# Designs tried in a protein design run: designed miniproteins, single chains, continued (4). Part 97

Each design is a single chain, and the fold is of that chain. pLDDT is the mean over its residues in the fold that is shown.

## One batch from the design tools (miniprotein)

Design m15579
Fold by ESMFold2-Fast:
Structure m15579 (fold): chain A 71 residues (1-71)
Amino acid sequence: SLEEALERVSEVTGLSREEIRDFLLSGHPSLEEAFARFDRNGDGTLSEEELHQFVTGVAQAQGVALTEEQK
């Protein structure tokens, strides 16, 4: 779910859920639209691989370096 994706990004990047939300909304009309960019099959959920790519994408956009343990 979107809530799981936000929590995962928050946990591994150290950014608050609100900071992640604000970042996503700065480039997208809604959180749902931002989420859909990573939900490649459009089923409203992220697989572990899609969730990993969402975390990595937000971290890279925010300039956060991730270790293997944080992915």
Scores: mean pLDDT 68

Design m15580
Fold by ESMFold2-Fast:
Structure m15580 (fold): chain A 81 residues (1-81)
Amino acid sequence: MSLEDRVLLALARHGPQTVRELAELLGQSQPSVSRALDRLVREGLVERRPGDPPVYSLTEAGRERAGRLLQAELERRQEAE
């Protein structure tokens, strides 16, 4: 799973988050999380709300993507022989 996928799942589970909160939650550096968020914003999956600090939230498309990722992860965990 990519860092972008993990960011989408974190925002889906915990709601709107700052770069610092996502970095702490995911065990990643703030620059790495910031790059992932920049890509997700450009893809239209995450929205940056202006503020100090700025807060990031899922768009409708981002929630759909996160839902598909979560479903795929749960299906893989439940299909244990």
Scores: mean pLDDT 80

Design m15581
Fold by ESMFold2-Fast:
Structure m15581 (fold): chain A 86 residues (1-86)
Amino acid sequence: MTLTVVISGLDEKGIEEVQKMAEGLRKGGYEVTVTISGDEVTLTINNADVSAEFAVLALGGRIWALGHKVKSKVEGNTIHMDATPK
């Protein structure tokens, strides 16, 4: 399936964490596109499975550990994450 992840409110460290995850997914054989627009990052994973979905959900916890509050909303094949500084 195609999984789209939209993350807003990230600082530079949060953006780097998302880019690192995208690189890891690409090395794992996933087709990943990353678009950065200011503090918003959009990930599109064209061949996503349950493992890719769990990795995305785990990313929210990693962003929280970096000093952000994260609220996640799942709508079909789209995951929205709103990151706010703690």
Scores: mean pLDDT 77

Design m15582
Fold by ESMFold2-Fast:
Structure m15582 (fold): chain A 63 residues (1-63)
Amino acid sequence: GDAETAQAAGRAAAEAAARAGADHNSSTLGGVKGAIMALDQGADAETAARAGAEAGVRAHRRS
């Protein structure tokens, strides 16, 4: 994906994790990783943002 898509996905993931009260560091790393993997699989910006948010929350729950 392009830089704007990656940035939007990362921001959405961090914001969703923060709203859930998640640890910022774990949530951000998980969210970015999830978003990048979705983009690599050809997902659009919205799908990548959702995947990132879900991955961020899951990373926090494991920590």
Scores: mean pLDDT 66

Design m15583
Fold by ESMFold2-Fast:
Structure m15583 (fold): chain A 118 residues (1-118)
Amino acid sequence: MIVLKESGGGTVEVGGSVTLTSQISGNYENIAHVAWWREAPGKPLEFVASISGDGKKVRIDPRFQGRATISQDKEKKTFYLNLSNLEKEDTAVYYSVAYDAATNRLVFGEGVTLTVVG
């Protein structure tokens, strides 16, 4: 069973940057892809970025192109969303997601809250 624990949220000023971290535990070898999604007030759940388990395929939603970066550290079993040039509209709950190839299911973390002020 794969479990995701997010950190790195909190309150950040407009124009700043943040790194959100997801720690992976359980059957790491089964992970085909990891991703970040978000749910902003009054908006649907939105895709932000993904990276394949081998690191060769990176996808960033066009709305975040140039200001979002996704990366992973396989030794630490962590993956990251760096989000720069923050706007008030980036205020959201950010969910880390892993695709478990053994079960063909998406595993969601509980989410981390980012609040952008200024």
Scores: mean pLDDT 87

Design m15584
Fold by ESMFold2-Fast:
Structure m15584 (fold): chain A 51 residues (1-51)
Amino acid sequence: SRKEELIALNRKEAELLAELVRDPSLSELQKLIYQAVLDSTEFVIERMEES
């Protein structure tokens, strides 16, 4: 279903964001921004799975 496809895409995005948060070449501020986006993405996934 389209919902399952969207959840899968959001999970893939979360994995990429998690890699960016751990990247030693990025500044602390950049990592904080990516962490906030990751947290928001994980929240959306959880809400979609509960629906």
Scores: mean pLDDT 85

Design m15585
Fold by ESMFold2-Fast:
Structure m15585 (fold): chain A 97 residues (1-97)
Amino acid sequence: SQVQFARDILEGKRDIGSDPSMRTLYGVMLNAVAAGQVDLALESLEGTAKAYESHKDYYGAALTYALLARLREFAGLDSSEARKKAEEAIKKLEESL
């Protein structure tokens, strides 16, 4: 399910590259990491997640905030806000099903 997949991404149990809907975002993230542009990747993910929220696409928001949280953790940064946003989006996704 979409809920299960978003939770698995947030908890690091699944490679984001396995979801066809996330392939473009996954590619952007990999390119940013390879180029040493982690800050730009973080800004891009935050902007994308906010765009999904504004359109009430809670699946897109949940996956993007989960990815943002995981990338922040990989970079040694605080992920608490991104994790909170991912959980909120997952809850809204569950409520809309």
Scores: mean pLDDT 77

Design m15586
Fold by ESMFold2-Fast:
Structure m15586 (fold): chain A 118 residues (1-118)
Amino acid sequence: ADPVVDMVAAGASLDEVLALLDEILAQLAGPEAVARRTVSALWGIPEEEIDPELIELTRAHVEALRAEVERLRREGAPLREVQERLLGLVAAGKNEFHRLYAERVGAAEGERRVWAKA
């Protein structure tokens, strides 16, 4: 389950959602171990497979999500529009993250195959 989507579905205010996103951004900007744990919890991959590129991608995704929530809050958007836009952004970010992760797993396997043939 996505914590941001779940909060909005439960009737949380956009200010509460912004507070959660600010906390996530603080964790991503903190010590490496905390950032890795946060990325692991958000995307469902092992902490040991998380590198600085995945942390940066996660930060960029959360910053984009925060900017959209802030915009919707300023515009007084209806709850339905907020839910639909956040669902779309979370789904797009999750798909992009997993695509990049899958490409890296494939690249590492490719390197092992090349060295095994030498």
Scores: mean pLDDT 75

Design m15587
Fold by ESMFold2-Fast:
Structure m15587 (fold): chain A 63 residues (1-63)
Amino acid sequence: GLNEGQVALARGDYETAIKHFEETLKKDPNNITALMNLAEAYRKMGDFEKAEEYLEKAKKLGE
């Protein structure tokens, strides 16, 4: 879940973090926290295109 993803992200386990955040988004596709954390995980992995995609979606939902 979201908390498990955040713990994994804090530990630098980006693959595990992504898995947990994707599961959160599967159940709640508008979860801004999950979108922002998923963007951060992809940014940490150097996948800037995916990071920007998730950040943009979170930004639009936060309006």
Scores: mean pLDDT 83

Design m15588
Fold by ESMFold2-Fast:
Structure m15588 (fold): chain A 61 residues (1-61)
Amino acid sequence: SKEEKERVEKEIEELLKKAEEYLKRAEEARAAGDLELASELVAKAVGYELRAIGLEVDLEL
C-alpha cells in the first residue's frame, strides 16, 4: 500500500540520518587522534547504510 511504502521510506531516511551522524562523529574522533573510536564509528555507519540498502531493495521487489 501507499502507507506501507511511506513507512518504509521514512525508515530508510532515519537509517541514513543515523549513518551520517556516525560518520560526522567518526571525523571528529579522527581529528582528535582517536583512531580506534573513529574506526568503530565508521563500522556503525556502514551497518546503518547496509540496513537502508536492504529496505530499498525490498521496495523494488
Scores: mean pLDDT 87

Design m15589
Fold by ESMFold2-Fast:
Structure m15589 (fold): chain A 66 residues (1-66)
Amino acid sequence: GSGSAGSAAAIAAGLDPNAKIVVEGRTVTGTANGRTYTGVADSPELARQAAEGAKKAFPGATVEFR
């Protein structure tokens, strides 16, 4: 399968409450503690849902949709 957008967002947010999560189409990029985690969702909608889910679980995380 594709690299997991949900895993990238959740790992970043779980490691750093102030993680930055960027969604571009199907790609989710999370930055936590100076490290970048990238995952690809099966659809742009799933990528967005993964990032929004991480934000709900970790309110300190910042989500940017491009």
Scores: mean pLDDT 76

Design m15590
Fold by ESMFold2-Fast:
Structure m15590 (fold): chain A 110 residues (1-110)
Amino acid sequence: LTPEEIAERARAAGYDASAWEVELSREDEAAFLALSVMKSRFDMPADASPEEIIITALTAEGVASPAEVRAMLAAGATPLEFEALLIKHRNPDNNAPSILERLARLRARA
């Protein structure tokens, strides 16, 4: 998806397009789609923040607590890292890093 297409979808979905577009990078295109799917699946309000969407999705699936999600966000985790945690949870044979391993990596980088 182009940044313009993502921005159009954000506006159509009722996001604050001006604030959201500033945070959309080419690397975050897949992350935006993941957030949009989570938002729609859990019937979240149009003005829900990415943090609220991620917390709702991960806690509903039993993947992480709100405190763990906030710790990862504070350490600089992207929405794609949360999508990877959801994928790992649904696929127990997946050798992707756990939430604790991702937190350790992010904190080591900081």
Scores: mean pLDDT 64

Design m15591
Fold by ESMFold2-Fast:
Structure m15591 (fold): chain A 60 residues (1-60)
Amino acid sequence: MDYSKNGLVAAALRAADADGDGKISEAELEALEARMREGGVSEELLKEILEYLKRKAAEA
């Protein structure tokens, strides 16, 4: 569903989690950021997603 921001974030989390253990490194976050920029994601949305992922990685 295109209006689900949580769905987009969940997809980004899955893509960034290369180890499959639910933990995301900063390197994976940067790789995901580059992929989203290539996909034409807005800079504002990209920054919001990246910040959310960093917070979740730190809490895990």
Scores: mean pLDDT 64

Design m15592
Fold by ESMFold2-Fast:
Structure m15592 (fold): chain A 75 residues (1-75)
Amino acid sequence: LEELKEEAQKYLKLGDKYYEQGNLAEAKKYYDKAAELYEKAARIAEEEGDDFTAGVFRVAAAVLKVVSKKVEKKL
């Protein structure tokens, strides 16, 4: 779980870096990857009975999917 959270944060940071550089294609790629990792983390937290942590990760994934879709419209 912790490793998935750290990888998701790493890809989110890469997405932000590319977005600031105007590289929207790469930014979207990393935002999508971060969202996927947060969804995996949410599933594991739910299996462990931690509904609150699962909810937090699901919200993070949903927000990143919205951001990725908005970035796609600017391409």
Scores: mean pLDDT 80

Design m15593
Fold by ESMFold2-Fast:
Structure m15593 (fold): chain A 86 residues (1-86)
Amino acid sequence: MTLVLTFRNVSDAQKQALLQYAEELRARGYDVEVEVDGDTVTITIRNVSVELMIGEILRAIGLELDGASVKIKIDGDKVEIDITFP
């Protein structure tokens, strides 16, 4: 399965936290790709099991999402989470 996390309208502090999160995932052995485009950060995790993917979804939702808009889409073996900060 593939998990795509897209974070929009990120502050510099949130961007730093997301980059640290991606580094933590890589340190844990995940196949992680990060793309930064202005105030948008996209983290793609490939070859993840369903159980691990649920854990990563819960972790992503736990990333200080107060006031954020969250959209989740499941398409086959791909899970896409779009998070837009206020």
Scores: mean pLDDT 77

Design m15594
Fold by ESMFold2-Fast:
Structure m15594 (fold): chain A 78 residues (1-78)
Amino acid sequence: AEKQVEEAKEEIKKLIEEAAKAESVEEQKELLEKAQELAFETAEKLKDDPEAVQELVKGVYEAVLAHKEKLEELVEKL
C-alpha cells in the first residue's frame, strides 16, 4: 500500500511539473486531467486507508503549490 502511494505521488508530481512547463493551455489541461484521474483512481483504491489517502493528498497539494506561479501564468493566457 505504501509503495503504491509513493509511486502515485511521484507520477502525479511529474505530471503537475510537466503541466507547469507546458507552453499551451491545452497541453496543460491534458496533463492536469491525467494527474487528477490518477489521484482519484488511487484514492478510490485506498478508500479503507485514510492515512494513505492523506499522504497522497498532501503530496498532490505540495506539487501544485511548488508550481503555482507557472500554472497561474498559463491560465491567464486564456
Scores: mean pLDDT 75

Design m15596
Fold by ESMFold2-Fast:
Structure m15596 (fold): chain A 62 residues (1-62)
Amino acid sequence: MERVEKLVEEVQQMIENDAPVSEIYKLVAEAVRLALESGDPEAIKKAFEAANEVHDYYMSKV
């Protein structure tokens, strides 16, 4: 959980700093992978919520 939360925080910071979408996708993909490997439902929920935020961010830029 804690590592997934840290990656989610980094994703949010990158969105605030208008970082390249490709770099943000790499971090969110890692968060999702770690959450699925952990089998923790809360970690999985957090990672997928972050993925949705990244999708919304991408859609706001195109």
Scores: mean pLDDT 80

Design m15597
Fold by ESMFold2-Fast:
Structure m15597 (fold): chain A 89 residues (1-89)
Amino acid sequence: SALWEEALALAREAEALAEEAVRLAEEGRYEEAAELLERAAELAERAAELVAASPALPPELREALAEGLRKQAEALRKKAEEWRRKAEA
């Protein structure tokens, strides 16, 4: 339970960073926004690792939650790439 509780805390931090990144992007600060999204993706991946390692969760639930977090990290990295291209335009 401690591992998945830590994973939830990391997932919440990733969400907060993504929200701040959107605010920066609205201000045209795309480079800084992309950096925050990359950091959010790292936290989501770390959360996925902790979920996958949690002995308190059934294997099927661990796989589903970890996959969801990995997909979230991939989406965040894709958005960071888009915003980085806008910064260089």
Scores: mean pLDDT 87

Design m15598
Fold by ESMFold2-Fast:
Structure m15598 (fold): chain A 67 residues (1-67)
Amino acid sequence: SVEELLEGAEGLEKFGETYYKQGDYEGAAKYYEGAIRLLEKVPEENKEAQEKRKELEEKLKEAKEKI
């Protein structure tokens, strides 16, 4: 369901944040990419999912810039 996809993405984002805080930017990037992949399965009309994707894409970019 959409709800399960959103919850899964939030979980992966939290793991990514944990790795980022530890300086593991490669680990952070992998989890952020996983979260984005889950949100890509959510319909485009879901504004909450679109906003979350933008946040994750920014976090992913920042993590990759530090690798």
Scores: mean pLDDT 85

Design m15599
Fold by ESMFold2-Fast:
Structure m15599 (fold): chain A 73 residues (1-73)
Amino acid sequence: KIVELVKKALEAIEKKDFETALKLLEEARELAEKEKDEEAVFEALKLVAEHYAKKGLAIISEKDGKLVISEAP
């Protein structure tokens, strides 16, 4: 489930385990592509954006069709 993978990724971010978070987010993206469920992807990305904004932990962006996580400035 895409939302569950994103939730686990957010937990990894709180622990500053960005490698695990990236792995989980990439798995969520791959699952979304296989299921072609754009709505679930949209909801998952909203959860990620809200969590990062609220906690100031990291920034998620997309580069070359892949997710990138960096520390918040």
Scores: mean pLDDT 67

Design m15600
Fold by ESMFold2-Fast:
Structure m15600 (fold): chain A 67 residues (1-67)
Amino acid sequence: SEEQYEEERRLLEEVRRLIRAGRFEEARALVERHLSPEALAVAREIGRKLNEIGDEIERELEERRAA
């Protein structure tokens, strides 16, 4: 509960510090290390769905440009 939230908040803070330092590869590795295999699978699925939404937005944007 609260303890899990604090753990996640600290993880996010560490990731932010790495990003600020330009260490994107280390930040990604840190996140992946802390994600469970199930959470990783969900994150991958969300990523694919976001790509589909991106394609839909691009299509609507193109139609708007043509109109």
Scores: mean pLDDT 72

Design m15601
Fold by ESMFold2-Fast:
Structure m15601 (fold): chain A 114 residues (1-114)
Amino acid sequence: DDAAILRREIERAEKLSETMSAEELLDKAEELARNAKTVEDLARAVAYVYAALRKLEEEGKLPSEEQLRRMIEVLDRVIELARELNALPLERAASGLKAYVESLLRVLEAEKSK
């Protein structure tokens, strides 16, 4: 069950976020997206992006534009590979997270107008 795999990887990544920075979590997400072969690898990449976002929120920080663009690249790769593997719950989860990340990027772009 792809949804159960994703949920397990999110719980694991949240625990790792106690000792890892948002940058370290994002670096791992990028490595996983580049080397992913399985649904579990893709779920872990999504989980690390989610954990990085949560880590920044807990620190009262908004992600940088550079961090948000890196997250979008990871999520785009996960969406492509999830479609190839017919992992629909994972494709939907990655697409939803991408929409959220893109909304944060739009907020940063709007602030540049001031």
Scores: mean pLDDT 85

Design m15602
Fold by ESMFold2-Fast:
Structure m15602 (fold): chain A 95 residues (1-95)
Amino acid sequence: MDLLSPEARMAALITALSLLAVAAILSEELGDEEGAKIDADAIVELARELARVGSAEDLAEAAELLRKMLPKASGYVKEALEEAIRILEAAVAAK
């Protein structure tokens, strides 16, 4: 974290969140339920970190990216994406 500008760090975290969402959905499609859950749990934890440090604009962008992925998710991954979106949107409303 200390080696990146705040803007570069936020861009990297939002990108990581998007990639984790794709990875979780792909793991679920491939029948890797354990991998899907690990990635889904990481999505929620990363959303919590973003909520602490992100601007309203950054958090709104992150929530929108997850909303675009939501229709492709099912089960535990879908619940994790919904929770991550809730965390991000609640943080936007509090700013």
Scores: mean pLDDT 83

Design m15603
Fold by ESMFold2-Fast:
Structure m15603 (fold): chain A 55 residues (1-55)
Amino acid sequence: SHMEELRKKYEETLKKFEESLKKINHPNRDEYIELAKKMLEFHLREEERRLAEQA
């Protein structure tokens, strides 16, 4: 389904983002990762709302 594919892509992107921040030893990496997770949740909720309108 569209939502499952979108969730997988977001999870993969988040993992790569986390690895990148760790590789460069970024001082605020935990804060950036937490923000990215919150943004991902927000976008997934918005997409779910959009799909519900198609019913």
Scores: mean pLDDT 78

Design m15604
Fold by ESMFold2-Fast:
Structure m15604 (fold): chain A 60 residues (1-60)
Amino acid sequence: MKEYREKAKKYLILGVNYYNEGDYEKAIEYFEKAIEYARKAGDEGLEAVAKEKLEQVKKS
């Protein structure tokens, strides 16, 4: 559904914003939400991007 893909994109942007602000706990939370909504949307590319961002935060 388009609504799930748009939510996934918004959560991905929020995760990046919190990561840039140094709030890694919120960045992780929003990247996890982005993964969940990307899965609901069936958007494998967006899911992969969100997973990669989550891994980057966990290594920081």
Scores: mean pLDDT 84

Design m15605
Fold by ESMFold2-Fast:
Structure m15605 (fold): chain A 58 residues (1-58)
Amino acid sequence: ESKLVEIFEEVLKVSPIGINDNFFELGGHSLLATKLVSRVKKELGIEIPMTELFTKTL
């Protein structure tokens, strides 16, 4: 999960990020959500649905 947290921190320009932090509460928006999903897929091979970023913590 450390790599996932690093990607979130880089995309949101916020650090540190806790495992219970929500993407949108950290100042994320639709454009950043799109960048985050693309980044995670590229680096980790994991597909995150856009809706996960609205409803779930890290």
Scores: mean pLDDT 64

Design m15606
Fold by ESMFold2-Fast:
Structure m15606 (fold): chain A 66 residues (1-66)
Amino acid sequence: MDQEVAEVVKAVALLLIKKGLLEEAKELAERAAELGAYELALEVAKKLKEAGADVSELIKELEEKI
């Protein structure tokens, strides 16, 4: 994933989390992981965990890929 595309995806994910759309932000993190953007997906997943989402399994999976 290009750095510019990664920045846009991250901005969208953080906005979703801020709006309380945790399921949508989780889907975005999972899609980023499918595209090989593991660092981006992990950063979003960690922010989701801080917001109270159940993403511990996703975080563990992403850490194994990095």
Scores: mean pLDDT 80

Design m15608
Fold by ESMFold2-Fast:
Structure m15608 (fold): chain A 72 residues (1-72)
Amino acid sequence: MSLEELEKKVESLPDDDIFRLFDLAMAENDPEAARRELEKLTGLKGVSPQEAANAAANAFINRALKKREEEL
């Protein structure tokens, strides 16, 4: 699986799911839990905990930036 495929799948998730993944990876500092949740939500396999954490963080930042633009 490519990083592009991972990022696209995570970006397609609802806000609540993205925020949940971000909380697990970053706030709870549990990248393994984030990986398991990501695999469950996306159906992807073979994702490393670090890749899951990075994808969750990127998706959260992108979603936050979109909301900021909408509130202009």
Scores: mean pLDDT 76

Design m15609
Fold by ESMFold2-Fast:
Structure m15609 (fold): chain A 58 residues (1-58)
Amino acid sequence: MMELTVEVRPVTLPDGSVVYAYEVRDQNGEVLESGAEDTREAAEEAAEEAKRRLEEEA
């Protein structure tokens, strides 16, 4: 079983807008998938979908 970690954080863009970036990492800290969404809830949902897909591919 692959141990994956999800991280979601706010990122300030050059125009002053904030987006929420997500990363899915393996147990060694390698980023397997990343993205950004307009809301924290959307970023958390996208991160959970990415984690689920990566767990199925392992």
Scores: mean pLDDT 79

Design m15610
Fold by ESMFold2-Fast:
Structure m15610 (fold): chain A 95 residues (1-95)
Amino acid sequence: KELYELVEELKKLEEEANNEPDPEKQKELIEKIVEIKKKIVEILPETPKKVLAEIFNTDESLFTEEFLEELKKKFEEEVEELKKAREEEEKRRAA
């Protein structure tokens, strides 16, 4: 399938772009990378959702789940801040 060839070509171009010292040539390589990615998406009509999840780290059906995970992360950060504040208060009382 053409898909395998496009994926291999993409891999090579990304490696070349990362090692290219010339900004102008690097820009040309990036443009080719974008073109190949568009072709890959076009070839996989039944997997656009999985391709989108892989490329953009996003799942359309998981919008609510992502929102809940963000809330969980914020809650954990608040708990950690409170714990640090408590430890600092105990240090001040011991000094």
Scores: mean pLDDT 61

Design m15612
Fold by ESMFold2-Fast:
Structure m15612 (fold): chain A 108 residues (1-108)
Amino acid sequence: MKYKVIVEIDIEADSPEALRAAVAATQPLFTKLVKAAIDAGATEISGSAEVDEERGRLRITLEFVADSKEKAEKIYKTIKEMLPELEAALRAAPGVRRVSVNIKLEEL
C-alpha cells in the first residue's frame, strides 16, 4: 500500500513581484525540506504552483510518496518539524501579508 505526504503553502502578498521574491528568498529552505523527505524514504516527489494574480495569492503544493506507513510517518514528522522555519521566513519577506501552511498524510 502507498502513502502520500502533502504540503500546501498559501502565500498572500501585495504584488506578483513580492510573491516571486519571497519564493526566491526561501528556496534554500525548500531544498532542505525536499532533501529531508528523500532521506526519510520518499520514493516519488512532485511539486506544483498555482498563481492567483488578481488576489496576489500563490499556492505551492509538494507531494511525497512512500511505499510504507512507517516511511510516510517519518516524512510527515520530519517535514512538520521544518515547516515553522519556512513559514517564518516567508512571513518575514517584504510585501507578504499572509502565510498558511498545511500538512497531511493520506493512504493511496
Scores: mean pLDDT 85

Design m15613
Fold by ESMFold2-Fast:
Structure m15613 (fold): chain A 58 residues (1-58)
Amino acid sequence: MEQVLEAEILLALGRMARALGDLELAKKLYKEAIELAESNPEGKEVAEEARKELEEIE
């Protein structure tokens, strides 16, 4: 529950970092979002979105 919200916030921050051109920060934030989302059964969708966006910048 709280971990899913934190994962969504990290995903949003990763998107912002990517938009600013800080790809290293974006990758770090996406990876943290995936880790938190995967720790919660309700986080599957957030984890899948974060993985997709991470793959786009790798």
Scores: mean pLDDT 79

Design m15614
Fold by ESMFold2-Fast:
Structure m15614 (fold): chain A 73 residues (1-73)
Amino acid sequence: SLPPATPEEVARLEQAIDELYKKAKEAIKNGDKETASRYILAIYMLAITARVLGADEVADRALQKAKEIEKEL
């Protein structure tokens, strides 16, 4: 098993997820569904990473963000 992430590592992971979320929404606003889909996939990958590291709440928030953006495609 991987060691649990530090609070600082979890915060950086959540920041990365938030950045991808904003980029995905901007891509949708610009009509770039392909780029938006790539950012959504990246958010899902980071959600899996968060769960593996024991950051379950961050993982759950990331999945909710990804699903919300998918509804806008």
Scores: mean pLDDT 87

Design m15615
Fold by ESMFold2-Fast:
Structure m15615 (fold): chain A 61 residues (1-61)
Amino acid sequence: PSQEEIDREVEVALYLIKGAIAMKNGDYEEAIKWFEKALEIDPNDPGAKAGLEEARKKLEE
């Protein structure tokens, strides 16, 4: 893989971690922002899609 691909994968992973931390803290609006940032880099990332759906669902509760 290229350095650009590795850098993008790392950035997606960091946004997913930030989203997961926000979810654990009950900050669902913050979690949505991080998962959306991950999807801007990789629109097909399954973790970001799942996290975004769960965060939105939690806001409806």
Scores: mean pLDDT 82

